Designed miniproteins, single chains, continued (2). Designs and how they scored, part 26

Each design is a single chain, and the fold is of that chain. pLDDT is the mean over its residues in the fold that is shown.

## One batch from the design tools (miniprotein)

Design m4875
Fold by ESMFold2-Fast:
Structure m4875 (fold): chain A 72 residues (1-72)
Amino acid sequence: EAEKLLAEAEELFRRLQRGVAAGTLTPEEARRLVARVEELLIAALRLLGQEHLVPAVRAQAAAWLARALAAI
């Protein structure tokens, strides 16, 4: 279960990175991708009993969203 969530998060994160590099993402798409990656990572961490990492994941997601929005 956690492994599948992490794999989905990785795939969506790669889509985000490609979209940022191409300059083709809309702000709405960037927000949706970052929100979904954050959601999947937090769910995986909870399943793995590593909830102490949740604040770091949220901070990282916020930073990625800011960078993505600045790039488009």
Scores: mean pLDDT 82

Design m4876
Fold by ESMFold2-Fast:
Structure m4876 (fold): chain A 55 residues (1-55)
Amino acid sequence: GPLLLAAAKHDLGLSDAEVEALLAMSREEAIAWLQETRGLSERQAEGALDALRAG
């Protein structure tokens, strides 16, 4: 929901443009991007992406 989206966006330091770009990517591309740009593990990137998509 909106609270999960807002929390994930804030915790990861994502801009609105970065959120839109992530949501336009495939799941695999979005996970890879989060791992490379934020240093997340695969599991952490999956959780963050799921929270962003739930918003």
Scores: mean pLDDT 77

Design m4877
Fold by ESMFold2-Fast:
Structure m4877 (fold): chain A 91 residues (1-91)
Amino acid sequence: MEEVEVIGIAFTREEDWERAEEIARGLAELLAKQLEEKKKLKVVKLRSIALQAPSEEEMEKAVEKIEKEYPKAYKVAQGTEPEELHSPLLA
C-alpha cells in the first residue's frame, strides 16, 4: 500500500483552541479511516492544526500555506466534505 500523511485543519474565531484541536483531530482521523478503507492507503502520520482565522479569506490563505508546506499530504479542512481529497499525488 502507498504510505501517506493526513492533516486535519480546524479554525476558531475565538480563543477556543481545545474545541478547534478536537475538531481538527476528528477530521484527520475520519479522513485517515476513509483513505485506508476506500483507497487502501496506509496512513503513517496524522497531524491536527488549529488556527485562528477571523475571515474566510484568511482561512483560505492558511489552507494554501499548509498545501505548500505539505504538498504530498492528504488534507481536510473544517467545512469541507470528509471524502474530498486534496493531494498533488492525485492531480
Scores: mean pLDDT 69

Design m4878
Fold by ESMFold2-Fast:
Structure m4878 (fold): chain A 58 residues (1-58)
Amino acid sequence: SYEGAARALLDGEIEGLTPEEVADRAEKYGVSREEVLALIEKYGSFFGAAQALLEKSR
């Protein structure tokens, strides 16, 4: 789910994970690694990418 992937991004920011580690976690929620990495690049932060995923869950 996009909400699960967004939470993985937020938890990853708190834990100081790399984009690659966060993308691996988010993939377990059914969001592709490539989509997560692209959102991180587009928004420049895990928080921005997480917000974009939450909007997609609506």
Scores: mean pLDDT 81

Design m4879
Fold by ESMFold2-Fast:
Structure m4879 (fold): chain A 80 residues (1-80)
Amino acid sequence: LTEEEKLKIGRYHLLEAIDSVEKEYNVTFNNNQRQELVEETVKKLNLPPEALINEEEVDPETKQKVVNAVKEVAVEKFNL
């Protein structure tokens, strides 16, 4: 992700990415797991805190990069 792309990624986009990972692996994360995925993905991607309130549409390429990052965290933390 570029620095410009990171500014566009809010909590909303991270939650959508988690939903995509749940669908792909046919799993359901509880609230604690969803919160951990958000926190760890924010750290992994070095997302700025100012971006987290952003709910604006991002392009499909950026969405896929976020989904891939959530997927990597989920595999590592929850052994998918």
Scores: mean pLDDT 81

Design m4880
Fold by ESMFold2-Fast:
Structure m4880 (fold): chain A 83 residues (1-83)
Amino acid sequence: SAAQQAALDRLAATLAEMGASPEEVAEVVAAAAPLTPAQIAEVERVARETYEELLKKGLSPEVAAMAAAGTAVLRARVLATKQ
């Protein structure tokens, strides 16, 4: 749907802005592809919260972005299994 594509585009943009690699962004988007727009928004929220929390703990933006992308993949996979 158009709403789902818009949510995936926002998720990809958010991860790229944090400094996630193109490969990391692609993996998260692929994991989130079967999700609803609301579930994709949840994945984006978890990625953003993880990134901000790790920055507050003094981790580098590169490490924080990598961890945020990894956490987003795990959350997307968990949400997909609830279908």
Scores: mean pLDDT 88

Design m4881
Fold by ESMFold2-Fast:
Parts: sequence; structure tokens; C-alpha cells
Structure m4881 (fold): chain A 91 residues (1-91)
Amino acid sequence: MKEEIEKLMDETEARLAAAKTVAETAQIMQDFRARVMELMKKMSKDELREVSILVARRLEAILQTIKDPEMAQVGDQFRRDLMAEVEELIA
């Protein structure tokens, strides 16, 4: 499970680096959300807590590489929404 999340994060980072439009970036983020939530729903609460720290840290690092202000704002909102969903799963 953790290895699958790390692989998904690596693939998402590579896709975001290759994205040329706002629409492509938004689609990559939505695909990541769907896949990561599917994996996380199958985890125990202890595994979910460990993985949520990994996801939060890696996502923050990836989003900090975005130089475009509009994309940075979209990315920050996405991070907030995703982490809220993850917190609901842990509760």
C-alpha cells in the first residue's frame, strides 16, 4: 500500500512537470485524488496516518515548484480539499 502511494506520487509529479495547460494540470490532480482516495480507503487508521504525512509532505514540495500564481492557487486549494477528505477518513 505505502509503495503504491509512493509510486503514484512519483507518476503524478512527472505528469505535472510535463503538463502544458491549466486543464491538463487540473485533470492530473483529479486523477491523483481519485486513485489516492481509492488506495487510502483500503488502509487501516494507523497506515492512513503514516501515509497522510507522506502525501502531505510530498504534495507540498511538488506544489512549491509551481511558479505560475494561478496554478499555485489551484494547487493549494486542491491540497486543502484532499487533506480534508483524508482527515475525514482518519476520523
Scores: mean pLDDT 80

Design m4882
Fold by ESMFold2-Fast:
Order: structure tokens, then sequence, then C-alpha cells
Structure m4882 (fold): chain A 65 residues (1-65)
């Protein structure tokens, strides 16, 4: 489901945030900015993962070594 996929992406964002020493929200904001979008809260962040999972996954792949 779209929600299950969004949860998996959120877990990847959390792992990347731990490796970078930043908050998951900071990683999500950086991804949104790379997509030409702005997110102001966690609900908007979650909506991005539901609406554009493929684009978020591609950017995560690029940000991961």
Amino acid sequence: SALDRAVEIALRINELAKELGVSPGEVAEKIAKKLGKEIKNGAEGLQLLIDEPEKVEELLKEMEK
C-alpha cells in the first residue's frame, strides 16, 4: 500500500539522519527542497512520502553512499 511504502521511506530517512547526526525532519526538508517543495511540519512530510514515493526514494539513494 502507499502507506506501507511511506513507512519504509520514513525508516530510511531516520537511518540516514542518524548517520548524518541530524534530525529526520532536517533530512525530509532537504529532500523536499531538492524536489522544489517546502514542508513545514510532519504531516506535510508524510504527505510527500505518500504522493511522490518514487522521487523521494531516488533522492535517498543519491544521498546514501
Scores: mean pLDDT 83

Design m4883
Fold by ESMFold2-Fast:
Structure m4883 (fold): chain A 95 residues (1-95)
Amino acid sequence: SAEEKLGKFLKEIADIAERVVRLQMEGRTEEARATEEAAARALLEANEQMEEIEKIEEEIFEELEPEREELLDGDKKEEMARLLLEALKKLKERA
């Protein structure tokens, strides 16, 4: 089913998000940013298929207020990766 395919997809994205944090801890900042960007794009593509993903996006933006506007300038993508990882973990627990 579409739900099963999306579940597997979200699991892969969560694993990627975990790797982003690990790469940042190892000082591989450029690789971490590339991996984060790929994970974010994959989440956005999946959002066209599921309303549940919109709730995860809301959780990310709620966590970022009041700093939301600064993050839209693209300077704090590293913080976005950590929040994305947390949101994806919550999604997996609810699934």
Scores: mean pLDDT 59

Design m4884
Fold by ESMFold2-Fast:
Structure m4884 (fold): chain A 80 residues (1-80)
Amino acid sequence: MIIEGAEQAIKDAEEVVEYAREHKPEVVEEVEKLAEKVKEAAKKAIEAAKAGDMEAAEKYMNEAIEYGRELGALAAEAVE
């Protein structure tokens, strides 16, 4: 579940970046930076889960969720 959720978070972040590049070039730099944070946290969650460190995996997944929420809010502001 954590690995699947983290992989989905990475995919969602990449889709938001592509959308911003196509339609909102003014916010693309901010979107890319925030998406990178989501991807980094999600990758750490996957690594921790594969290592059996579920406490670290949950911590990093929560970080990815938080950055994902910020990314979603930024995207929503851009689509006003």
Scores: mean pLDDT 79

Design m4885
Fold by ESMFold2-Fast:
Structure m4885 (fold): chain A 80 residues (1-80)
Amino acid sequence: SEVEKAIDEVIEALESKIPYLSPEDQEILKKLIEELRKAKENKSSAEEVKEMLDKFAKENPDNELINLITENFKKKLESI
């Protein structure tokens, strides 16, 4: 599915960034990757993935990196 491909591409991009981030940002990003992997395993729809991203952003409101990542991925999902 296009959603599954989008998740795989985002996970690959995020994993490539992990070594260059602060330890705190690495831990938060690893949690986001885990949620994305769960969404893929559950065959989540684009809407369900967007809802998870909104929840994740609300749980990390002070993290600018997470807010940018979640907003960019939501836009990509809306184009599918």
Scores: mean pLDDT 86

Design m4886
Fold by ESMFold2-Fast:
Structure m4886 (fold): chain A 69 residues (1-69)
Amino acid sequence: APLPTLEQVKAFLKELEDGLYTLEEIRALAEKHGLDVNSLLAALLILSYFGDVEVKFTKEGIYIKKLKF
């Protein structure tokens, strides 16, 4: 799937609170916004590289913190 637009990622992030999410929770939220989970995770990693979000993969799940949203 293509990478989501910045507008699609911003819409997703508006519904997301900072915290730890399972892959299943991220998939469900991505599907609610018409996004492929792998494409969404790739976009979140790109935003993390630019310092807009913090994304950390752990054995318990995916930690997401909004820095510039």
Scores: mean pLDDT 79

Design m4887
Fold by ESMFold2-Fast:
Structure m4887 (fold): chain A 50 residues (1-50)
Amino acid sequence: LTPEQELADINAAVKEKNATGKHADDIAAEYVSKGQSLAFADKVNKALNA
């Protein structure tokens, strides 16, 4: 992923958490299921818990 795409995906994850109330771990797991790396999922999880 480009840094811009990574940031956009993280911002989308924040919006999804706020809209749905899903736990950060569940949103991170969703990205892994869509083919993203575990490292990227970890970044998403940390951003949502920051």
Scores: mean pLDDT 74

Design m4888
Fold by ESMFold2-Fast:
Structure m4888 (fold): chain A 63 residues (1-63)
Amino acid sequence: MSKKELEAEVLLAMALIAASVANNEEAIELVVKAEKEMEEIEDPEERLKLAEETKKEVMELIK
């Protein structure tokens, strides 16, 4: 696994934890959807981008 693939997985995990702590169903669903999309993406850069975008959206929803 590349460093960028690991970073993407860590970002999604952080987003899921934040969404769960906030008890925000929309944010939790957003992370679940991103995890499913991640399975179809082979490019580590695209995976990292999806993870970063997902985390940003989650943080906006729970602020």
Scores: mean pLDDT 81

Design m4889
Fold by ESMFold2-Fast:
Structure m4889 (fold): chain A 107 residues (1-107)
Amino acid sequence: SLEEEIKKLVDEIVKLAERIAQLDPSLTPLAERLIKTAEELKNASIDQKPELVRRLREIVAELIRKAKELYEKTGSPEAKEVYRLAVEIAELVSRIADLVNEMLERK
């Protein structure tokens, strides 16, 4: 089901966000905000999901900006991995957005 697929994508986002916080503890507040919003989206009604997707996109955009800045400043393998994980989360959020749009178009 679309709901089950969204839940699996949210669970993947949570795992990646937790990994980011482990690699760079300075990103913990942003990772926690991302996890909380993703879990909220998983449990939200269909009419509420678009606003939560919008909030997820904004949080992920901020995460990508900060991750890129850290990588450019440090050149560390950890910063590079954080940037890669942030981009992967953005792709998962885009997939969730597509699924939410499909749910809304099904009447």
Scores: mean pLDDT 88

Design m4890
Fold by ESMFold2-Fast:
Structure m4890 (fold): chain A 83 residues (1-83)
Amino acid sequence: MSKKEKTLAAAEKAEKEEVPGKSIREIFLIELLEIEDPSFDREEALKLSPIELLKLFRERLLPEKKDSGAEEQDEALREKLLE
């Protein structure tokens, strides 16, 4: 699957599944991680804080592109998760 297809699939699944105590943004990141890594444990991810989810997302999807903009992107994603 392309990166865009993975993102859309994760977004649709996040809207479909409501987890108590988790925002739709957090579920979206968990679904993206699950799609990227089939061995990923969704139950463990559901226990993570938004900050820990963002760290995992960056490590899994951006390990090769650790540039100076990464922290600013992390703050933007954190703000979206808290919405």
Scores: mean pLDDT 63

Design m4891
Fold by ESMFold2-Fast:
Structure m4891 (fold): chain A 87 residues (1-87)
Amino acid sequence: SKEEVIEKVNKIFKIASDIIREALERGLITPEEAQKLYDEILKLFDEAIERGTEESVEEAVKKILEIMRKHLPDDLVKKFEEKIKSI
């Protein structure tokens, strides 16, 4: 259901937020870069919620991983991948 999609997106967003916060606390990204990552991720999740399907969430996660790989070290990207598998 669309409600289940929203719940799943919220859980994934919480994990993404924790990863971005860790990167910021470790000095790996600037506050400006962190804000830009949040904005890009939120936009992708808004699109996934609008489509309201499990497939749309999977597509959003794929794009988020691509963005994270561009801006974050491999260890944080792997941590994100591992945490979302439990959802």
Scores: mean pLDDT 87

Design m4892
Fold by ESMFold2-Fast:
Structure m4892 (fold): chain A 98 residues (1-98)
Amino acid sequence: PFDKGVRLSISITAETPEQSAELARELARLFEEMPEVRIEKVWEDGTIQVRALDEATVERAVRLAVEFGERDPRLKRLTVARYDPSGVSELLREVRFP
């Protein structure tokens, strides 16, 4: 099922690299609670790569990531991109927080 899912890259920027990495791990834990999302990799630079089962799951994952950023004052910027089957990325969302 995930083999035909949508690959997403979520990039978190905080004031420090350590905060970016910590926030990425926290957001990844929230994605672990979604059975329709598979975490593929979490990088120490604040990037998370996930596979969403379908388009409805993409919308829910993007919404969850944005709401996470709205609740945590350490999160300064959130970028979500999707990859088509050929590996070309498309920007879905970019949010800057005060």
Scores: mean pLDDT 82

Design m4893
Fold by ESMFold2-Fast:
Structure m4893 (fold): chain A 67 residues (1-67)
Amino acid sequence: DADKRIQAIRNTGDAQYELGQMYYQQKNYEMAAQYFDLAAQNYREAGDDDRAAEAEAKAQQARQLAQ
């Protein structure tokens, strides 16, 4: 079932986004960026371009802070 597969991919993206936020709060910006990138990939695969763009922006912010 393609719809169930898409929902599972989106749920995986949500979990990765939450892990990214957790690492961001811990000031582990390298790990935060990695999880936000993974979330963006899964959101894009699920066709959720708005959430993918949000996660990409968070990953970019985390990378800037990781310097």
Scores: mean pLDDT 88

Design m4894
Fold by ESMFold2-Fast:
Structure m4894 (fold): chain A 94 residues (1-94)
Amino acid sequence: SMDEAFEAALRAFAEEMEKLGVPSETTTRILAAAYHYARDESLSPEEQIELSVEYARRELEKAGVPEEKIEELVEYLRRLLAAVFAGEPVPAVR
């Protein structure tokens, strides 16, 4: 189901952030924002993805994550959310 795929995607993203030493409070805020946008019936799937990615970028910048790692993480989040909306398997981390 889409809900199960969405939860699996966010879990994969949280695990990648944890591996890179992103603080738990930052991870929690990013995941909460993704859930918030996913429940906003006024937003298209493309808008939900872009708002989630932009929120994650800002929170990772505030947490002092290096720009190169921010770009890797936000691109991974974009791919995860796009796969969920397309009904495709959750992409693996390289």
Scores: mean pLDDT 83

Design m4895
Fold by ESMFold2-Fast:
Structure m4895 (fold): chain A 86 residues (1-86)
Amino acid sequence: MKEEIAREQVELIERIERILLEYVELLKEAGKISEEEAEELKEKLKEVAEEDKKIVEANPSEELLKELREALEYYEERLRELKEEL
Protein backbone atom coordinates (compact mmCIF):
# COMPACT_ATOMS: atom_id res chain seq x y z
CA MET A 1 0.00 0.00 0.00
CA LYS A 2 2.62 2.60 1.03
CA GLU A 3 4.80 1.75 -2.01
CA GLU A 4 1.74 1.94 -4.29
CA ILE A 5 0.85 5.39 -2.88
CA ALA A 6 4.42 6.65 -3.43
CA ARG A 7 4.40 5.31 -7.03
CA GLU A 8 1.07 7.02 -7.83
CA GLN A 9 2.24 10.31 -6.25
CA VAL A 10 5.44 10.24 -8.37
CA GLU A 11 3.36 9.53 -11.51
CA LEU A 12 1.02 12.45 -10.72
CA ILE A 13 3.96 14.81 -10.04
CA GLU A 14 5.50 13.85 -13.41
CA ARG A 15 2.16 14.41 -15.19
CA ILE A 16 1.71 17.83 -13.53
CA GLU A 17 5.31 18.75 -14.49
CA ARG A 18 4.65 17.87 -18.16
CA ILE A 19 1.44 19.94 -18.22
CA LEU A 20 3.16 22.96 -16.61
CA LEU A 21 6.12 22.72 -19.02
CA GLU A 22 3.69 22.65 -21.97
CA TYR A 23 1.84 25.64 -20.49
CA VAL A 24 5.09 27.66 -20.22
CA GLU A 25 6.09 26.70 -23.80
CA LEU A 26 2.70 27.88 -25.13
CA LEU A 27 3.00 31.21 -23.27
CA LYS A 28 6.47 31.70 -24.82
CA GLU A 29 5.27 30.78 -28.34
CA ALA A 30 2.31 33.20 -27.97
CA GLY A 31 4.74 36.00 -26.97
CA LYS A 32 3.17 36.38 -23.50
CA ILE A 33 6.52 35.72 -21.76
CA SER A 34 10.14 36.08 -22.93
CA GLU A 35 12.45 33.19 -23.87
CA GLU A 36 14.52 33.98 -20.74
CA GLU A 37 11.43 33.92 -18.46
CA ALA A 38 10.29 30.62 -20.06
CA GLU A 39 13.69 28.96 -19.49
CA GLU A 40 13.82 30.18 -15.85
CA LEU A 41 10.27 28.87 -15.21
CA LYS A 42 11.05 25.49 -16.85
CA GLU A 43 14.21 25.11 -14.73
CA LYS A 44 12.29 25.95 -11.52
CA LEU A 45 9.45 23.56 -12.43
CA LYS A 46 11.91 20.70 -13.03
CA GLU A 47 13.72 21.41 -9.74
CA VAL A 48 10.43 21.53 -7.79
CA ALA A 49 9.21 18.28 -9.40
CA GLU A 50 12.47 16.45 -8.57
CA GLU A 51 12.34 17.67 -4.94
CA ASP A 52 8.63 16.78 -4.61
CA LYS A 53 9.30 13.26 -5.95
CA LYS A 54 12.04 12.75 -3.33
CA ILE A 55 9.70 13.95 -0.56
CA VAL A 56 6.77 11.68 -1.55
CA GLU A 57 9.05 8.66 -2.04
CA ALA A 58 10.34 9.17 1.53
CA ASN A 59 6.91 10.12 3.00
CA PRO A 60 3.99 8.75 0.91
CA SER A 61 0.61 10.13 2.00
CA GLU A 62 -2.99 9.42 0.95
CA GLU A 63 -3.90 13.04 1.80
CA LEU A 64 -1.17 14.38 -0.52
CA LEU A 65 -2.25 11.86 -3.18
CA LYS A 66 -5.74 13.41 -3.14
CA GLU A 67 -4.24 16.93 -3.35
CA LEU A 68 -2.05 15.88 -6.31
CA ARG A 69 -5.08 14.46 -8.16
CA GLU A 70 -6.95 17.75 -7.62
CA ALA A 71 -3.88 19.73 -8.76
CA LEU A 72 -3.59 17.61 -11.93
CA GLU A 73 -7.27 18.26 -12.82
CA TYR A 74 -6.80 21.98 -12.13
CA TYR A 75 -3.70 22.31 -14.34
CA GLU A 76 -5.21 20.18 -17.14
CA GLU A 77 -8.17 22.61 -17.21
CA ARG A 78 -5.84 25.67 -17.23
CA LEU A 79 -3.85 24.20 -20.14
CA ARG A 80 -7.08 23.46 -22.06
CA GLU A 81 -8.29 27.05 -21.53
CA LEU A 82 -4.95 28.48 -22.70
CA LYS A 83 -5.04 26.34 -25.89
CA GLU A 84 -8.58 27.60 -26.62
CA GLU A 85 -7.41 31.26 -26.21
CA LEU A 86 -4.51 30.79 -28.65
Scores: mean pLDDT 85

Design m4896
Fold by ESMFold2-Fast:
Structure m4896 (fold): chain A 80 residues (1-80)
Amino acid sequence: SEFTEKLREAIDILVEWLKTYAPDTEISLSDLLAKLDELAKKYNIDEDTLEVMRRMLENLAKDGKIRVGDLIAFLTTPLP
């Protein structure tokens, strides 16, 4: 679907940024959400896609932080 394509593209943008860090780097949820908002403005990510990505990050970083390598692995898993 068009939404699935937009979500995939938005995920790819976030993953490219994450790849600038070593896989064992720990990133806080607050830093991830701040960067997601920055990328959304830069790449014109629509609000529906952005909201799905915010919820995804909140679910993945349950304790308020996540390792870059773990996050990339989750984000690059094929969507159902």
Scores: mean pLDDT 83

Design m4897
Fold by ESMFold2-Fast:
Structure m4897 (fold): chain A 88 residues (1-88)
Amino acid sequence: DELAKLFASLDEEERRELLAKLIAKAILKEILREKYPEKSEEEIEKEAEKRLTEELIRLGEKIVEALENHDLDAAQKYAEEMRKLYEK
């Protein structure tokens, strides 16, 4: 498991950053699947990697923080901000 190997090599701060990136990428992939249902999973994966910006990662960090506080409404709000940012 590549994720487990990464986690083993990272400190707590780096693991939190990795989780933020993974969450941001997962949400971006869902947005891309909805917008481009004709694209293959491989194309969605490549497009998500291409469009994963520092701004999207920062929103992912806010989602992680909201989830840690059990604030599903805040997590939803940041996910919607990510969606709107992509639509622009």
Scores: mean pLDDT 76

Design m4898
Fold by ESMFold2-Fast:
Structure m4898 (fold): chain A 69 residues (1-69)
Amino acid sequence: GSMEELRRLILRLIALELRKIGLEFDIELLEKQPQTPERQAQIAALRREIARLDREIAELRARIAKLEG
């Protein structure tokens, strides 16, 4: 039922938030290393992945809010 869907969405949200934290950590580590065009491209790719995760997180939060309301 709706409670099983809500539980699944919450677990997915937690997984995406943890993935985002990991990517932010990877960026911090890369930013502490010597900056090259290749390194800057790697950081840019990770930032694009975080932006994608932020959109998915926002969509999941909206779906959770509708199921809780």
Scores: mean pLDDT 89

Design m4899
Fold by ESMFold2-Fast:
Structure m4899 (fold): chain A 78 residues (1-78)
Amino acid sequence: MIEELTRVGVKLGQAIYNKDWESAVKYAYELAKLLESLGYTEDAKKIRQLAEELKKTKSEEDGKKLLEEVSKALEKIG
């Protein structure tokens, strides 16, 4: 589970760096599902909301906000 979270988190970061917003949104939903399964329901909800915003705006600012929240969630897990 933790290894899977790290793997998906890295892919999300790469997608944001490459401005591949479609892949970033996809990996954000995958990460949120994994977080929710581990009991991090509030973090999962926040990440899903930011992914929805990124899907609509396709902006670097919203991509950065998503990456920042993902980093915070992963820090809680170790």
Scores: mean pLDDT 83

Design m4900
Fold by ESMFold2-Fast:
Structure m4900 (fold): chain A 94 residues (1-94)
Amino acid sequence: SEWEEWKKKPELEYVVEGTKEILRIKIEEIKKLGGKEKKAALGMVESLKERFGIDEETVKKLKELIENKDWEGLLKVIEEIIEKHKEKLLEDRK
């Protein structure tokens, strides 16, 4: 299928890896926000929910990681979301 051919293209790999790097940088910036880190991180989760249609259980897990200041766990779950929804990443660019 046309979509399966697209998944094998280098451009898809660049988009996925680039998005992961942007999110890593964003989380590092959020970690440096004195007293605003939770609010900024919650805003990022809301944006991801709207963009990828993330289920409520995943949103709940992301919120729990933010409450616990588990930034490594937060990044890991976000990277999983990007991998699972990489077709949405390309869809939003069309």
Scores: mean pLDDT 72

Design m4901
Fold by ESMFold2-Fast:
Structure m4901 (fold): chain A 97 residues (1-97)
Amino acid sequence: ADEIADRVVAVLNSLRPDSGGLYSLEELEEIARELFSRLPPEDQILAATLFTALMTAVERSPSKRASDDEIRAAVRAALSRMSPEEQARLAALLASL
């Protein structure tokens, strides 16, 4: 879980280096759009589950932005509801990015 959460943060920082470690709903939606356009349908479902959790964390934040730690917490919460197979697939997907 922690390794996957750290990898999600690393991918987000790689795609949006100017975010300063704070992600808006718009930035997460743009990242999701870029990723979804090139993923097969089964990976789109996993990515959608992940990004829904991340966007929910942003919406619940008083600042309407999520920090790296808030992203990690949201990823861990999403993973706790995933099967081991879905977690392994998500880890493989993130490794390809």
Scores: mean pLDDT 77

Design m4902
Fold by ESMFold2-Fast:
Structure m4902 (fold): chain A 76 residues (1-76)
Amino acid sequence: SGVEKIKEYIGEAAKYIPGFTEEQAREIVERQVEALEKDGVPLEELRKELERIAEYLEKAGKNPELVELYRRAAEA
C-alpha cells in the first residue's frame, strides 16, 4: 500500500517535471518504484529522497501543492 500511495502522489507531481512529457515522467517514476519493491531496495531510501525534494521545492518557492505531494509520498 505504501508503494501504491507513493506512485499516486508522484504521478500527480510528474506533470511539474521539466524536460519530460507527463507520460515519460510517470513511466520513469513507476519503473523506479516497482524496481525498489522487486529488488528489495529499502523504501526508506525513497522516502528520504522524496522528503529532500519537498524541502528543495519549498525553499525554491514552488507550488505549495507540488511540495505537499512529495511530502505525502515521503510519509507513505
Scores: mean pLDDT 70

Design m4903
Fold by ESMFold2-Fast:
Structure m4903 (fold): chain A 95 residues (1-95)
Amino acid sequence: SKEDKLLELVGKIYDLRMQLQRLISQNAPMSKIKSVIEDIVKVLEELSKLVPELTPYVNQLKDLLDNADTLSNSELDSKVNSIVNNALDVVYDSL
């Protein structure tokens, strides 16, 4: 079902968020941090095909990724979590 597919993609977002948080806490290279954010963007793009209202959050993450090198790891983590949490709220409202 559409709901089962949404929950599967939400699960992937939570896994990627945990990976991102681990990389940030370990002060990993920016290239690894950006790679995980790129994977979050891809999953959120898949979610936006099922929930078109997510498109603004996909664009916000892409803009953030383009400017990631100008941000501290903690600022980047905070901004990613804010955008992702807002996107997940929209997904949950769609269930």
Scores: mean pLDDT 88

Design m4904
Fold by ESMFold2-Fast:
Parts: sequence; C-alpha cells; structure tokens
Structure m4904 (fold): chain A 60 residues (1-60)
Amino acid sequence: MSLTEENIEKMAKTVVEDLLEKYPDMSKQELINIINVMGELTGNEKFKEAAIKIIEEIEK
C-alpha cells in the first residue's frame, strides 16, 4: 500500500488521540479492544493495524 498510507496513519493517530482525550483512564488493552471492534464494523483493516501500532508505542 503506497497510496493513502500517510492518510490512514494520520486518521488512526487522530482517533487514538481523541480516545485518550475522552477516556484518559482507559488502558492500552481497552483502547486496542475498541479499535478492533471499529475495524471489524467498518472493514478497515489497515486503519485498525495503524491505530493498534500507535497505541502500542504510547508510553504509560
């Protein structure tokens, strides 16, 4: 995937940051679970992968 990878990553980062802002007490695992559900419902596997990667890279 050469096209839209940057857009998918930017969208994933925005969603993860929005979740952290709204749910600051949420654990990494809980965030990953939400992203997995979103990915399954929307069929956007690449968004799911990008968002999970961002969550895993967050230091808590």
Scores: mean pLDDT 75

Design m4905
Fold by ESMFold2-Fast:
Structure m4905 (fold): chain A 88 residues (1-88)
Amino acid sequence: DEAQRLGNELEQIREEIVKLESKYEELAKTLREMELEFQDIQDRGGDEEKIKEVQEKVDKTHAELDATSQKIDELRLRGQELELKLNL
């Protein structure tokens, strides 16, 4: 049954979106904490090496947030396509 297979895929997509949204929230919290640390180091006239280390961590977390956001968007688009097919 094609409708059952598509329904199962839609359910998996919905569950994956929830997990990715949770991951996004955790990464966003970590990023905020790192940005505060970065600002504190800069404001104190900190060591360039320490600034570079924190900047690299911030950049990596931004990349992970972007990748997670893209995956959520792709899954939402696929979910919409499946919902349209199931309503037919």
Scores: mean pLDDT 85

Design m4906
Fold by ESMFold2-Fast:
Structure m4906 (fold): chain A 72 residues (1-72)
Amino acid sequence: MPVTLKFPLPGATEEQAQRAADAALAVPGVLDVKIEKTSDGYVLTVTAESEEAALAGMQAAADAIRDYLREQ
């Protein structure tokens, strides 16, 4: 059954949130990623086929933010 996990991105910019969402969505088994703006930054809501796919999506999102910070 689909699994939905939230990945908070405190202090993230819109560009960081978009890069993270794109990276997560590229992971096999990730079905959908929603970006929500909060007062603290952004939250990604990752929906995946399994918990393993959701965790892999979150890891890809984290890696994308790390790469973005190296470019800035």
Scores: mean pLDDT 79

Design m4907
Fold by ESMFold2-Fast:
Structure m4907 (fold): chain A 74 residues (1-74)
Amino acid sequence: MDEVIEEAYKAARELSKEVPEILHLWQKAVDALSKLDFKKAAEYFRKMAEIAEKNGHTEVAELFRKAAEALEKL
């Protein structure tokens, strides 16, 4: 598995404890990944990036965007 996707996974899990909107998107992303729907998973990571950026988590938002780009290439 791509290391960027694994790091984004861990970051989303931690951020979901502070931001409830991330928890819902995180659960949808996990469901999409379990179905090998990489395009849908990428869409959820992009939405999580927007929310993370609005909450001041700029580095995490960048990580989510990179994970989405990696998922779109699969």
Scores: mean pLDDT 82

Design m4908
Fold by ESMFold2-Fast:
Structure m4908 (fold): chain A 67 residues (1-67)
Amino acid sequence: SLLGPVRVRAAKDYTATKPDELSVKKGEVIEGTLLELDPKDYLLIQLDATGKVVRIPTEAVAGVTPA
């Protein structure tokens, strides 16, 4: 797990297929606290804007950087 604020950049458009997933567009920057990172599955992130915890498939992610 990562402890702290991050920026997650989307590599491609992704439409959520599960209730707890976040839909993103290519190049979109998502700001939040990264709670879990699996390079072969998903990220679990608490969004700064809403406080909600959501999942983003790792395949849709270009990179994770400190905010």
Scores: mean pLDDT 80

Design m4909
Fold by ESMFold2-Fast:
Structure m4909 (fold): chain A 85 residues (1-85)
Amino acid sequence: MEKAKEKVYNTVLEILKYLVNKELDKDVKELVVLKGHEDSAIKAFNEKSKELAKKYNLKLVEIDVLTTEEIREALAKAVEEFSKS
C-alpha cells in the first residue's frame, strides 16, 4: 500500500476504534485530512479527523495526492478489517 493510502487506512481504523471504545489509541501520533474532495463520506472523515486531532492535540497531515476512488478503497478496506476483529 502506498504511504498516503496507508495513512488514510490507519486514520479510518483509529476513528472506528474510537467510536467503539470512546477513546483514541495512545500510540496514535497523527491523523490525516484529505483536501479537494466533494464526496460526503470523505467530508465526514475529514470532520471527525479534525475533531479528534483537536481533542487529543495531535498533528493533522493534509493529503492531496489521492483520488476519490483511492480514498474510498482505503475506507472500505479499513471497515472490512475492523469488522473482522
Scores: mean pLDDT 79

Design m4910
Fold by ESMFold2-Fast:
Structure m4910 (fold): chain A 64 residues (1-64)
Amino acid sequence: SSYEKALQAGKQALDDAKAAGSTSPPESVATQIADALGRTYGVKEEDREKLKEELTEYAKTLFA
């Protein structure tokens, strides 16, 4: 699904951001990635909030 593809791409983008030494707040990075990938993959409006929440939780764990 578009949601699953966006979620996988978002997790990869967050992994790449951490590897690159990103110092931005995890929630901010996750929000930017979720917004961009939601548009790119055509994620349904109802799933965009879920995508943002999942990527934000992933980012908080990843950057802990």
Scores: mean pLDDT 83

